# Designed miniproteins, single chains, continued (2): the designs that were tried, part 67

Each design is a single chain, and the fold is of that chain. pLDDT is the mean over its residues in the fold that is shown.

## One batch from the design tools (miniprotein)

Design m6466
Fold by ESMFold2-Fast:
Structure m6466 (fold): chain A 73 residues (1-73)
Amino acid sequence: SVAELLKQVPALAEQLRDPDPAVRRAAAEQIGELARHVGSALLPPALEALQEAGGDPDPAVRAAARRAIHELL
């Protein structure tokens, strides 16, 4: 259900702040994957977290966050 998928968002948002850039990239990619299934139901909680990740020092994390934002909008 959408509710079960959305329950993953708080954990993924926490992973977007992980010290490992590979974990942050995977979290952004997973939020983008969820957006393909539930779309606008992830707005605004996921959008705010992804906008923060758009400023990440790692370029791969920034790219993943940007793609996830496009999936939401």
Scores: mean pLDDT 77

Design m6467
Fold by ESMFold2-Fast:
Structure m6467 (fold): chain A 63 residues (1-63)
Amino acid sequence: DEVIELIKKNPDKKFLVTITVGSMDGGSRGKGNETKLELSKFDNVTVTFKEVRYGFGIEVKEL
């Protein structure tokens, strides 16, 4: 995953990761929760969720 590689390559930087999940899409929510668990192992990442009706996405921002 390119987001995880970016975080690993820049341990001295802080990142905000926004995971967009579909409130009417169970697969999207499951994938979002799995991604959050994976990212939560890093000390330099803050994870937040954004809900839409349908869809999935990941946005990364350097703090």
Scores: mean pLDDT 76

Design m6468
Fold by ESMFold2-Fast:
Structure m6468 (fold): chain A 67 residues (1-67)
Amino acid sequence: SFEEKLKEAKEYARELAKEHGLSEEQVQAILDAIETVADQFPDLTKEQLLNVVNVSIQGLVESRRRQ
């Protein structure tokens, strides 16, 4: 279901962000972005939504390493 897909994506995002030491503000921003993407594109598969999470977190982590 939509709610189960969103829940799984958010749980995955929180765990991945925690592993990379992201701040609470960064975690909340990622969760908000995931909700927005899922709301605008409800037909995205779970795999596609998880890929959006991976790309978003990787981008934030990479930005920190370049500083």
Scores: mean pLDDT 79

Design m6469
Fold by ESMFold2-Fast:
Structure m6469 (fold): chain A 88 residues (1-88)
Amino acid sequence: MEEAAEAARRGAEAAAEAAAAGDGGEHYAAAAIAGAGAGTAGALGGAEEAGREAAEEGGREGERRAPGEGGRRGARAGGEAGVRAAEG
């Protein structure tokens, strides 16, 4: 349970770090995809679905504000939703 949430968090952090190291738009898209994957890659049933949906919405919302925000928001939202679902 917690291991899947931790894996999702680690993936989301790695994706966000890659986005920060890059030159913005291109890396934020990769981070958003990786964040969604990280939220779902820690799959323990509900955690997978919740993480993916949150990452998709967070990424889209962040992108609407600023291109660099999509990846960070997606990764964070996916990780948080994954943790919540795995613990609940």
Scores: mean pLDDT 54

Design m6470
Fold by ESMFold2-Fast:
Structure m6470 (fold): chain A 55 residues (1-55)
Amino acid sequence: MKLSEEEAIKAGAGAVKIQEALGLSREQAIDLLMKNTGLSREEAEEAFEKGLEAL
Protein backbone atom coordinates (compact mmCIF):
# COMPACT_ATOMS: atom_id res chain seq x y z
CA MET A 1 0.00 0.00 0.00
CA LYS A 2 1.34 3.47 -0.91
CA LEU A 3 0.94 5.86 2.01
CA SER A 4 1.73 9.56 2.20
CA GLU A 5 4.29 10.58 4.87
CA GLU A 6 1.44 12.00 7.01
CA GLU A 7 -0.58 8.75 6.69
CA ALA A 8 2.49 6.63 7.56
CA ILE A 9 3.17 8.74 10.68
CA LYS A 10 -0.49 8.49 11.77
CA ALA A 11 -0.45 4.72 11.22
CA GLY A 12 2.77 4.47 13.26
CA ALA A 13 1.29 6.57 16.08
CA GLY A 14 -1.78 4.31 16.04
CA ALA A 15 0.45 1.24 16.36
CA VAL A 16 2.25 2.84 19.36
CA LYS A 17 -1.11 3.52 21.06
CA ILE A 18 -2.30 -0.06 20.40
CA GLN A 19 1.01 -1.40 21.76
CA GLU A 20 0.50 0.51 25.04
CA ALA A 21 -3.25 -0.28 25.29
CA LEU A 22 -2.83 -4.04 24.68
CA GLY A 23 0.63 -4.56 26.22
CA LEU A 24 2.14 -5.76 22.94
CA SER A 25 5.85 -6.06 22.23
CA ARG A 26 7.41 -3.68 19.69
CA GLU A 27 7.67 -6.56 17.19
CA GLN A 28 3.95 -7.43 17.63
CA ALA A 29 2.97 -3.78 17.10
CA ILE A 30 5.14 -3.58 13.95
CA ASP A 31 3.68 -6.86 12.60
CA LEU A 32 0.17 -5.43 13.13
CA LEU A 33 1.19 -2.18 11.37
CA MET A 34 2.56 -4.18 8.41
CA LYS A 35 -0.68 -6.23 8.16
CA ASN A 36 -2.92 -3.14 8.28
CA THR A 37 -0.89 -0.91 5.91
CA GLY A 38 1.00 -3.31 3.60
CA LEU A 39 4.31 -1.60 4.48
CA SER A 40 7.54 -3.59 4.48
CA ARG A 41 9.16 -4.29 7.87
CA GLU A 42 11.71 -1.51 7.31
CA GLU A 43 8.99 0.99 6.31
CA ALA A 44 6.78 -0.09 9.24
CA GLU A 45 9.68 0.31 11.72
CA GLU A 46 10.36 3.83 10.35
CA ALA A 47 6.64 4.74 10.56
CA PHE A 48 6.48 3.39 14.15
CA GLU A 49 9.51 5.48 15.22
CA LYS A 50 8.14 8.63 13.52
CA GLY A 51 4.74 7.99 15.12
CA LEU A 52 6.37 7.66 18.54
CA GLU A 53 8.23 10.98 17.99
CA ALA A 54 4.95 12.68 16.91
CA LEU A 55 3.22 11.70 20.19
Scores: mean pLDDT 79

Design m6471
Fold by ESMFold2-Fast:
Structure m6471 (fold): chain A 74 residues (1-74)
Amino acid sequence: MKIKATIELEIEDTPENRQKAAEIAIKFGAKSIEYADGKLTIELEVESRDEADKIAETLKNEAGAKSVKVTYEE
C-alpha cells in the first residue's frame, strides 16, 4: 500500500536552502515541490509513515529548516 505524504518545511528563504531541499526531495522521488513564503512543500508516495518521517528528518537536517510537518493520506 502506498501512502501519500505531504512534507512542509519552514526554511530561511535562501537559494542554497531551496536548492538543497529540492535535491534531497528529488532523490526520494518527490512528485511535486513548491516553494512559497519561506515554506517548502513536498509531495511523496511512500510505503510507510516511518519512511515519510525519515525523509522529513533528512530534509529538515540538510535544509536547515526551523520546523517540519508531515501529513499522511491513505
Scores: mean pLDDT 77

Design m6472
Fold by ESMFold2-Fast:
Structure m6472 (fold): chain A 66 residues (1-66)
Amino acid sequence: MSLEEQIKELEKKYEEALKQGDNKTAAALLASLGYLYAEMGEYEKAKKYFEQARKLAPQLEIAPPK
């Protein structure tokens, strides 16, 4: 599977996780997207995905999303 196909697959899973309110799963999928963008050389975009994943996962422990 190409990087583009992997990104599309992860985006579909991410959307489904968000629909179900699965912030932990959504955070894991954001991290996976970050890794793929890093492999593409899109380091700034990868960094943003990792930052969102960290924010989404800590929200489950600190406070619910607002």
Scores: mean pLDDT 73

Design m6473
Fold by ESMFold2-Fast:
Structure m6473 (fold): chain A 87 residues (1-87)
Amino acid sequence: LAAGESQTVEVDGKKVTIVQPKSTATTNLASGLATSAGMKNLVDEAAEEIADTAIEFAKKEKPDVIVVLGDADTVNTVVKKLKEAGL
């Protein structure tokens, strides 16, 4: 997947939507400097972009599973936003 792209694949009869961050640099910074207070804002911004893209794509494709590519903090933020959207 290229940065900023989403793809739907079928795994064991289930539709899986995969979302990749728009910025590779942002992902690398989040994974390398997760303990820095200043990095939280960058992680939150990346997570919001991923969550918005995943929500829009999920509403259109109605996948069984959504997979987000990122570090644990980014994934947790995206999952929270997906739950808030009713997904």
Scores: mean pLDDT 58

Design m6474
Fold by ESMFold2-Fast:
Order: sequence, then C-alpha cells, then structure tokens
Structure m6474 (fold): chain A 80 residues (1-80)
Amino acid sequence: MEEFEREVALALATMALSIAAKYSKNPEEAKKVRDYVEKLLRENKDLTPEQALAIARAAIDGIEKGMSFEEIKKKVEELL
C-alpha cells in the first residue's frame, strides 16, 4: 500500500505542478521548478507520500509568490 500511496501522491504532485507552471506569470522559471521537483520526487524513493506532497506544495507556493528557481530549490532541499 505504501508504494501505491506514493505513486498516487507523485501523480497528484506532478499534475498540480504542471497546472501551477501553466498559469504562472513567469512560465520559464515555473517550468524549471516543475522539472526539478518532478525529477527529485521520482529519484528519491525514500520520500513518504506526505513528504512528496509537502515538497510539491512548497514549490507551488514559491511559484505563486514569484520566487526565483534558486530560492524555491533551496526551500525544497530544506524539506529533505
């Protein structure tokens, strides 16, 4: 069940990030954040579903606030 719950969390996180990037005021920076976080979540198999969703929420919040890719990356890395 943990693997299934993680896969569902990853799908939801990826969808939310894609929507946030599409409707962002800075699509290029938002796309960098999306691609970085999607790779991070896919490669870090030790992340719980809750951690994956928390990382996605932090990234989306950063995109909505107009933060730079570097600022969002730093915040995401602090959650690992």
Scores: mean pLDDT 79

Design m6475
Fold by ESMFold2-Fast:
Structure m6475 (fold): chain A 61 residues (1-61)
Amino acid sequence: MSREELEAEVDEALALMQLAIARLMYKRGMPKEEVKAFLEQVAERYPSVRDLAEEELKKIE
């Protein structure tokens, strides 16, 4: 395995973990504004999961 492959896997895992955290924040009743800001930051930092983050934003309205 190359370092490049490992870095890509780590970035994807971190991005997916942050999406899971955002879902948990919303489920726990955090303000919509804070959850939206967090999801927007995730989408900006991890373009690979941008579409997934945008779908989560739609669920929050």
Scores: mean pLDDT 77

Design m6476
Fold by ESMFold2-Fast:
Structure m6476 (fold): chain A 62 residues (1-62)
Amino acid sequence: ASAAEAAARAAEAARAGDGEAAGLYSTGVMNKGDVEAGRRAGQAAVAGDAEAAERYALLGSK
């Protein structure tokens, strides 16, 4: 539940163009089942690719 909320926050931050916040939310939350998606969401957000960051973050929220 908490992980899904943080992934949603990451997606919102990425959509708003806040790559720093999106990277923090997605990388910190998706350690258990989706560590690769969280890691890639963080990298995409830092690189300024909000679309990719949002997509990876949403994978973790499912």
Scores: mean pLDDT 57

Design m6477
Fold by ESMFold2-Fast:
Structure m6477 (fold): chain A 99 residues (1-99)
Amino acid sequence: MIDELQVLAGMLRIMGGVLLVEAKNEKDPETSEGLREAADLLLEAADALEAGDRARAAELLRRAAEKFEELARKEKDPETSAEFQRLAELLRALAEELE
């Protein structure tokens, strides 16, 4: 059986990797930087989960959620803004699950 924390860490690494690619393709420098910062936080959260540090992972996921909430507020496209809001809600729920 796979450890649930290892599965979550793997999912966060995939999400972080996707966001780094999206940041590189983003033409708006502010949005690009926000996506990169969110990706870095998700990758650090994955490292914390692999180390068994649930409290650190929860803190990093809450910080990543705050970055997506900021991206949602600045986003002019309502559909993309709603997607960033959904990601923030998901990350906050995951942080609560880790407590």
Scores: mean pLDDT 85

Design m6478
Fold by ESMFold2-Fast:
Structure m6478 (fold): chain A 77 residues (1-77)
Amino acid sequence: SKEEKIKKKLEEIKKLTKEILSLIKDEEVKKNIEEAVEESIKEVEKLVKEGKLDEALEKAERTLELLKDIKKRVEAL
């Protein structure tokens, strides 16, 4: 189901965020990433509550791809 796909993407987002935060030493950068991720998760949850499952899935997928890009950039530092 779309709900199950969204749930899996949110779990991937949370896991990847923890991995990224473990690589960052700058406290302000950590805070900015945590806040941005929390906001994206809230937006996805709101879309699910509104029955906008396609938009919720697309938002979750985009958030996950952005986090993958962030991880690659942080690992290159």
Scores: mean pLDDT 85

Design m6480
Fold by ESMFold2-Fast:
Structure m6480 (fold): chain A 62 residues (1-62)
Amino acid sequence: ERDELLQRAVKAVNDGLKAGNYDEAAKKLEQIAEEARQRGLDSLAEGLRNTAKILKGEAPEG
């Protein structure tokens, strides 16, 4: 389950980089992070949210 979400996140980042659509990659990461939080994977959710902020050009929290 955790590995499935992580693989989806990696694919979203790679697809966004290839297309030059960092905002779309960030949106997908935010969706996967919410899914991870709903499943109790808090550390994964925070990591994905921070990665999404970096892709949007925002500083991550902490």
Scores: mean pLDDT 76

Design m6481
Fold by ESMFold2-Fast:
Structure m6481 (fold): chain A 95 residues (1-95)
Amino acid sequence: GLEPPSPEVRARVLEVLDRGEEKAKTIKDPKAREFLLETLESARRAVERGDTLPAVLLHIAVSRVAAKNEGLTEAAKLLDEVGAEVSRIMDEAGL
């Protein structure tokens, strides 16, 4: 839906983004690491300000395509994983 996520759903999505940030910090390629940290911080800010989860998911998907096009393979893979987890949370919440 177009409604902001419930506090419980929001907390679950923020946990996914936190785990993504920790994984991003382990990436040795500085360009891929910076791209991921900036993308995940932007997604976190969107969730915190109450953006809809479809909008957050779209941002992650667009960023994944950009990473792939720039050859940032590790960044694209992690964004795909994060996007899949957010999508699963949405499905379980009926969103």
Scores: mean pLDDT 86

Design m6482
Fold by ESMFold2-Fast:
Structure m6482 (fold): chain A 80 residues (1-80)
Amino acid sequence: ASDEERAKDALEALYQSLLESEGEINYDGIIEGLEDRIEELEKEGYLVAAKALKEALEIVKNNKDKEKIIEEIKKLLESL
């Protein structure tokens, strides 16, 4: 898969996970998971995907609100 396809797949997975989430969201768990995935992508040389997930990480850190995060991740996906 291309770097751009990996960026899209990773963001779509996060977007779907948030949409399907019921009850209270563990934002700290999402942050940790994104940080781990960014490290993996950088190690594999997928720098575009890593950059996209870093932008998603900042969205989660700065908002910690499900609806706002979903809106911002959707905009990020539409920019790819």
Scores: mean pLDDT 83

Design m6483
Fold by ESMFold2-Fast:
Structure m6483 (fold): chain A 80 residues (1-80)
Amino acid sequence: SLRDRLLELIDEGLKKVEELESIKDKLSGGQKLLVGFIRTVLLGLRDEVQQNPDLPDEVLEDHIRLVERILKQLETIEKK
């Protein structure tokens, strides 16, 4: 389902954030702020999905697109 796909992508993103936080001393100040912001967004999206079982498919699809963009941003941080 779209809901299951979204939660799977959020979990992937949170795992990436945790990996980056484990090397935070190697990140720039801007990268640390961005990783912290992304963590807050992903946790907020997870809470919204878990608290609202009746979210419309259009909202779930919008959130999937957002999380996919976030995952690409995290990949950019991992590269340098």
Scores: mean pLDDT 83

Design m6484
Fold by ESMFold2-Fast:
Structure m6484 (fold): chain A 75 residues (1-75)
Amino acid sequence: ELSVREVLELTIAYLEKLLAKLKKENAPEEVIKAIEETIKRLKELLEDPNATMEQLYEVLEEAEKRLRELAEKLA
């Protein structure tokens, strides 16, 4: 089973790959910024040895909500 740290590291790696693709495809700046802010928050959790899975889920849920709102606004 994956630890919180391993899940954080994998999630950050996937989001950084997504960010690189979004920048290459000239995605809207608001979308790029939302992903960058999410990566930053997840990296801050990596620095906390007491980081919980709940905190990881909260960051991802907030990111999903922001991206959903941006998708509706930009459509």
Scores: mean pLDDT 84

Design m6485
Fold by ESMFold2-Fast:
Structure m6485 (fold): chain A 72 residues (1-72)
Amino acid sequence: MVEITASAPGEVAEKIYERVKELDPGAELTHIEGSDSSIVTVRASEEKAKEAKKIIEEVAKEAGVIVGVRVE
């Protein structure tokens, strides 16, 4: 299992979450207190994690924002 976390502005994080949840129903969305940002967490096989990363990058590009991505 691989864990991917993406931090983004709330609306962008929510859009990422909805798309990755279709790919991985176990995805989580957590609001960062005191910030307009949220964290999307995806735990999946290496192959599904690569797909989730592509989705995150696509949504970030479409929204024109910088998204912080961590892969573990």
Scores: mean pLDDT 78

Design m6486
Fold by ESMFold2-Fast:
Structure m6486 (fold): chain A 60 residues (1-60)
Amino acid sequence: GEESEELAEENRALLEELAPYMSPEEVEEGLKRVEELKDDLEALKELKAGLEEALKVAKE
């Protein structure tokens, strides 16, 4: 649905912002994970929370 696509786009945007703090393989793996979870709202929300936490830690 629209909410799952919005969450997928948000996760992709977070991975792009995290790219300087991650290896290219980790970014590619993250993008693949978003595609696999695209219809799972709960899993996409959990992934987003994890990526936001990782970004906060990376930016210190």
Scores: mean pLDDT 80

Design m6488
Fold by ESMFold2-Fast:
Structure m6488 (fold): chain A 77 residues (1-77)
Amino acid sequence: MEARERAIEAVRKAIEVSKNPKAQEYGRKALEALEAGDPRKALFYVAKAYNEAIKAGDTEAAKYFREAMRALREELA
């Protein structure tokens, strides 16, 4: 599976399991950026989503956002 596809799947899972509205909002913006072909903008929003999930104690969503950040860094390397 390509890094972009792994990032999209991880962000989708993070949004689905997250109970934090701000993390979900940034996750959706990351998906929009990925669909637009902008992985740098997507990484920016995923990092914001991860920080919001961590602040909320949403460890399950944070794991998926972290996976998405890893995949996006591979895409950008």
Scores: mean pLDDT 85

Design m6489
Fold by ESMFold2-Fast:
Structure m6489 (fold): chain A 56 residues (1-56)
Amino acid sequence: VTPAQEYAAKTLLDHGHSPESVVRVLTKNFGVPEEEARATVERILADPSAAPALPA
């Protein structure tokens, strides 16, 4: 999963989408493997304040 896809997942969660809905969006719209999409959502839920640094 890329930092951009992780940011998109966080944005969807911030907009009130359920974790299951966000996993579906990542897999169907972004082509992320379901296992990685679920791991990414779980990581964001564990630490929603952790923002990935933009590549400089």
Scores: mean pLDDT 73

Design m6490
Fold by ESMFold2-Fast:
Structure m6490 (fold): chain A 55 residues (1-55)
Amino acid sequence: MDPKEIAAKAVKMIEEGASDEEIQEFLEKELAGLSDDQIDEVVAAVVQAKNEKAA
């Protein structure tokens, strides 16, 4: 799965009310084969989505 698809899926999980633990488990599984730059891209998208939901 490409980083954009992983980020979109993680954001969807946040919108659907998934726990931080569920999101973390998903990311650890999907990010295991990615480069540091790709991991940073996905993490940044997830952090932004969490901040928007909390606001």
Scores: mean pLDDT 78

Design m6491
Fold by ESMFold2-Fast:
Structure m6491 (fold): chain A 84 residues (1-84)
Amino acid sequence: SMEKERKEAIEELERALAKEEEALAKAKSEEEKEKIKAVAEILEKLKEMLEKGVSEKELLELLLEQAKKLGLPQEEIELIEKLI
C-alpha cells in the first residue's frame, strides 16, 4: 500500500539523515561540510513532502537529479539511489 511504502520511505530518510549527521562530524573541509548540510536540508524537505502524501518515487528521482547536479559525494548519491 502507498501508506506502508510512504512510512518505509520516511524511515529510510531518517536513517539517511542520521548518516549525514555522522558524515558531518567526520568532514575535514568547509566545502565538504557545506555539501553534507545541503544534502541533509534536501532530505528533510523530502521527508516533509512524503508526509504530505506526494509520491515517493517522484520525490526521490528529483532529489537524485539535484544531488548529481550539485556533484555531491558518491556515498550520498548511492544512498539516494538505494531509496529509489
Scores: mean pLDDT 74

Design m6492
Fold by ESMFold2-Fast:
Structure m6492 (fold): chain A 79 residues (1-79)
Amino acid sequence: ANTIQGAQLLANNSPASAISQLKAALASDPNNTAAYYNLGLAYQNLNNLANAIAALKKALAIDPNNVLAQNALQNIKAK
């Protein structure tokens, strides 16, 4: 529920609310790859690149085949 809600809040351009919901999801399930990916996007939207990179790296540590997380991390590093 918290992961789905975090993704919906991010889609609605509410990154601060998304971060809150995604952190709640990660407190319940620390290996939630989707939550880490969406957390990375939310931090990137807030221009908090250090936290965005950390979240995306954690998503890739859990699921190395997450193409969306790979692309998001590469785009941040290319800046």
Scores: mean pLDDT 76

Design m6493
Fold by ESMFold2-Fast:
Structure m6493 (fold): chain A 57 residues (1-57)
Amino acid sequence: MLARATAPVPKTSEEELELRPGDVVEVLEEVDDEYVLAKNLKTGKIGLVPKSYLEEI
């Protein structure tokens, strides 16, 4: 599933993925009710992203 970042997502831990508004990610896994594991298609980095910051494409 592809999704787009709707707001800046800061990297606050090594587990998290830093995103800029408009960055497209591939959602790999739903980790819990708040977070997904996603790959940033621009950087190739994988990390946790809050679901509330993503819009499905």
Scores: mean pLDDT 80

Design m6494
Fold by ESMFold2-Fast:
Structure m6494 (fold): chain A 70 residues (1-70)
Amino acid sequence: SARTAEIRAILERDAAATEELLARLGDAALTAAAADALLGLARFAETELGDRELAARLRARAEELRRRAA
């Protein structure tokens, strides 16, 4: 549906914007917290939107942020 497509677009934009912000801040604790938030969004995308591809992309972004925070 158009509403579901709009929600998917918002989630992708928000994830990208958050990654850019965290790269500028350089705060490991905030970066780790954002990775956890992205995992929550990935679960939402999979269970509520039925979008496994978006969920996989969000999980990959979260994993990368966790590596940078370590």
Scores: mean pLDDT 78

Design m6495
Fold by ESMFold2-Fast:
Structure m6495 (fold): chain A 118 residues (1-118)
Amino acid sequence: MIKLEESGGGTFKEGSSVTLTAKITGDLSLVGVIGWFRKKPGEPEEFVASIDMLTGEVSYAPRVEGRATISYDKAKSTLYLDLRDLKPEDTAVYYAYVVDLATGEVVWGEGVEVTVVA
């Protein structure tokens, strides 16, 4: 069973950067895709970034493209999301996710809160 342990949330200044982390535990051989979604107050949840673990292909949502970097450290089994040039509109709960290839199930982290202040 795959589990996600998220960290790196908090309150940040506009124009600064944040690194969010998700430690992935369990059978990592079953991981197909890893990534991040976010949920803003009053908006639907939105895709942020992903890595296809079979191909290494990286994808970014247009809203964060050029400001975001997703990476995975295999030795630490840790997924990272670096967001640069933070805007107040980046205020959201950020959820790491993993697609389990054995079941097709999506495993979600519990969410980490990011607040951006002017």
Scores: mean pLDDT 85

Design m6496
Fold by ESMFold2-Fast:
Structure m6496 (fold): chain A 67 residues (1-67)
Amino acid sequence: SLSERIARLYGPEIARTLEAMIDALEKIAKERGVFDEEDYKKMRETLDKAIEELAKLAGVSVEELRA
């Protein structure tokens, strides 16, 4: 999983931070009730960009990091 891969490469603290960020975003989505399509798209693009940056730092492909 992504968290396991990050924990191995960068340590458990960074993996926990990523998990906390994802959980916080999901909580915000639920608390707001409804996001419109544009809000979801922007949030998704931000997460995808973060994963791309992590993959570059780890020296792996985005697909490998997401596995």
Scores: mean pLDDT 64

Design m6497
Fold by ESMFold2-Fast:
Structure m6497 (fold): chain A 65 residues (1-65)
Amino acid sequence: SREEQRALIGRLIREGRLTPADLAQLGKAVVEGDEAAIREVGRRAGLSEEEQRAIAEYIRAGLTG
């Protein structure tokens, strides 16, 4: 759910695994459809593929509604 995705993002920020700069880069990559940039941020932050998908879904949902 969106709440679970938001909770995941909040936890990753608290753990220092995801920075505000990483979120800005992910937001830009999602808007541009740049899957390689999404993967690169995920790799640097130590995110799993599942975590990367959850964050990208949350950002896309925020853009469309």
Scores: mean pLDDT 79

Design m6498
Fold by ESMFold2-Fast:
Structure m6498 (fold): chain A 68 residues (1-68)
Amino acid sequence: SSLLRLIGFALRAMGEPHVRVEQRGPDTLVLTPVGDGRATLDTLAAELEADPHFAVERRGDQLVVTLR
């Protein structure tokens, strides 16, 4: 299910020491780099952009991830 995909990705991102994960809605996550976490965030963005079930938007240094 789409919700299990979002939960799986949230757990993956929460494992990253330099990325902060915030749920902003039932289908939306916001990822923020902490310290030097920009390169990690760019890697996560590439993984999400390769998955057609996610919409990814960059807002400054943050990623907004929404289920399609």
Scores: mean pLDDT 80

Design m6499
Fold by ESMFold2-Fast:
Structure m6499 (fold): chain A 82 residues (1-82)
Amino acid sequence: SSEVERKRAILATTLGIEAAAAWFEGDEETAELLAKAAKALVKGDYDEAIEYLRKAAEIAEGDRKEWALELAKEVEELKEKA
């Protein structure tokens, strides 16, 4: 359980950093979705985090799209262990 909690905190922090990066780049819509995913993950709302990550992947371009899809998979794996 402590390992799951630690991984959840790491993923939420990573999402927050990427949301800030997207916001500074002017991609406000993707930034908002990534921030919502981070907030959901902090609360333990895995399904909401996955939904927001998939929405971010739909509107994001290039490397951030692939990154969001990969993180959605990591959150799904974490949910299975929780």
Scores: mean pLDDT 86

Design m6500
Fold by ESMFold2-Fast:
Structure m6500 (fold): chain A 56 residues (1-56)
Amino acid sequence: GVAKAEQLGRLLREYEEGKISREEFIERMKELGFSEAEAEAFLRDSTAFGVRMILE
């Protein structure tokens, strides 16, 4: 739902800012009801996230 999408957006931002580790990101996504595989797929398939990481 919308609340889950907002939490995901905040979590991704914290990860992009180096505020949390990859392991913490995956665990937090699991708390939101995603699987570990879905969390890993999200990181892999997020073109916006990948572009930002390259620019830093």
Scores: mean pLDDT 68

Design m6501
Fold by ESMFold2-Fast:
Structure m6501 (fold): chain A 64 residues (1-64)
Amino acid sequence: MKLTKEQILVTGEVAIRRSGLTPEQREKLLAELREAIEKGDTEKVRDILVSLGIDENAAKWLAE
């Protein structure tokens, strides 16, 4: 099943929450993630997810 942009964003939000960031940092990172998704910047989406501790294979699956 191919994930929608919204599903990718929700997954990113969960990962951001688990990262222990402050609420302000989480909102900024979520906005950056959303923009990367809308732009189709697959590499940036993957990099953000990996930086949050998501496995590279999972991040690649979500970004693609």
Scores: mean pLDDT 71

Design m6502
Fold by ESMFold2-Fast:
Structure m6502 (fold): chain A 92 residues (1-92)
Amino acid sequence: SELEERARELLERARELVEKAAELLEKIDPELAEELREAMEEAEDAEKLREAAVLAGRAAGVALGAGDEEAKRLALEAVRLLNEAAELLEEL
Protein backbone atom coordinates (compact mmCIF):
# COMPACT_ATOMS: atom_id res chain seq x y z
CA SER A 1 0.00 0.00 0.00
CA GLU A 2 1.24 3.50 -0.87
CA LEU A 3 -0.16 4.80 2.44
CA GLU A 4 1.63 2.05 4.41
CA GLU A 5 4.90 2.84 2.59
CA ARG A 6 4.51 6.58 3.31
CA ALA A 7 3.72 5.88 6.98
CA ARG A 8 6.82 3.65 7.21
CA GLU A 9 9.01 6.41 5.70
CA LEU A 10 7.62 9.00 8.17
CA LEU A 11 8.13 6.60 11.09
CA GLU A 12 11.76 5.91 10.05
CA ARG A 13 12.46 9.67 9.89
CA ALA A 14 10.76 10.15 13.27
CA ARG A 15 12.92 7.37 14.79
CA GLU A 16 16.09 9.12 13.60
CA LEU A 17 14.94 12.47 15.06
CA VAL A 18 13.88 10.84 18.36
CA GLU A 19 17.27 9.11 18.71
CA LYS A 20 19.11 12.42 18.18
CA ALA A 21 16.78 14.20 20.63
CA ALA A 22 17.17 11.36 23.18
CA GLU A 23 20.99 11.59 23.00
CA LEU A 24 20.78 15.31 23.84
CA LEU A 25 18.12 14.67 26.53
CA GLU A 26 20.33 12.09 28.34
CA LYS A 27 22.26 15.05 29.83
CA ILE A 28 19.03 16.78 30.97
CA ASP A 29 16.55 14.00 31.80
CA PRO A 30 17.98 10.48 31.22
CA GLU A 31 14.75 8.79 32.41
CA LEU A 32 12.64 10.67 29.85
CA ALA A 33 15.23 9.87 27.14
CA GLU A 34 14.84 6.15 27.96
CA GLU A 35 11.01 6.38 28.02
CA LEU A 36 11.05 8.10 24.61
CA ARG A 37 13.29 5.38 23.09
CA GLU A 38 11.07 2.64 24.56
CA ALA A 39 7.91 4.31 23.19
CA MET A 40 9.48 4.34 19.70
CA GLU A 41 10.24 0.59 19.96
CA GLU A 42 6.52 0.00 20.78
CA ALA A 43 5.24 2.36 18.04
CA GLU A 44 3.52 -0.21 15.79
CA ASP A 45 -0.04 1.20 15.59
CA ALA A 46 -1.70 4.62 15.43
CA GLU A 47 -2.45 4.77 19.18
CA LYS A 48 1.16 3.91 20.14
CA LEU A 49 2.45 6.49 17.61
CA ARG A 50 0.23 9.14 19.25
CA GLU A 51 1.55 8.10 22.70
CA ALA A 52 5.12 8.49 21.37
CA ALA A 53 4.19 11.93 19.98
CA VAL A 54 2.94 13.02 23.44
CA LEU A 55 6.25 11.91 25.00
CA ALA A 56 8.21 13.72 22.26
CA GLY A 57 6.17 16.85 23.05
CA ARG A 58 7.08 16.53 26.73
CA ALA A 59 10.72 16.07 25.70
CA ALA A 60 10.54 19.31 23.68
CA GLY A 61 9.17 21.12 26.75
CA VAL A 62 11.95 19.76 28.97
CA ALA A 63 14.59 20.72 26.36
CA LEU A 64 13.13 24.24 26.12
CA GLY A 65 13.28 24.60 29.92
CA ALA A 66 16.94 23.51 29.85
CA GLY A 67 17.80 25.94 27.02
CA ASP A 68 18.58 23.15 24.52
CA GLU A 69 17.11 24.58 21.30
CA GLU A 70 18.47 21.70 19.15
CA ALA A 71 16.83 18.99 21.29
CA LYS A 72 13.58 21.02 21.31
CA ARG A 73 13.66 21.40 17.50
CA LEU A 74 14.33 17.67 16.92
CA ALA A 75 11.60 16.62 19.37
CA LEU A 76 9.00 18.97 17.79
CA GLU A 77 9.87 17.66 14.30
CA ALA A 78 9.37 14.11 15.65
CA VAL A 79 5.93 15.09 17.05
CA ARG A 80 4.83 16.25 13.58
CA LEU A 81 6.09 13.12 11.79
CA LEU A 82 4.65 10.72 14.40
CA ASN A 83 1.20 12.37 14.21
CA GLU A 84 1.30 12.30 10.38
CA ALA A 85 2.23 8.58 10.44
CA ALA A 86 -0.60 7.88 12.93
CA GLU A 87 -3.14 9.67 10.69
CA LEU A 88 -2.03 7.59 7.67
CA LEU A 89 -2.28 4.32 9.65
CA GLU A 90 -5.81 5.28 10.79
CA GLU A 91 -6.80 5.69 7.10
CA LEU A 92 -5.78 2.08 6.34
Scores: mean pLDDT 84

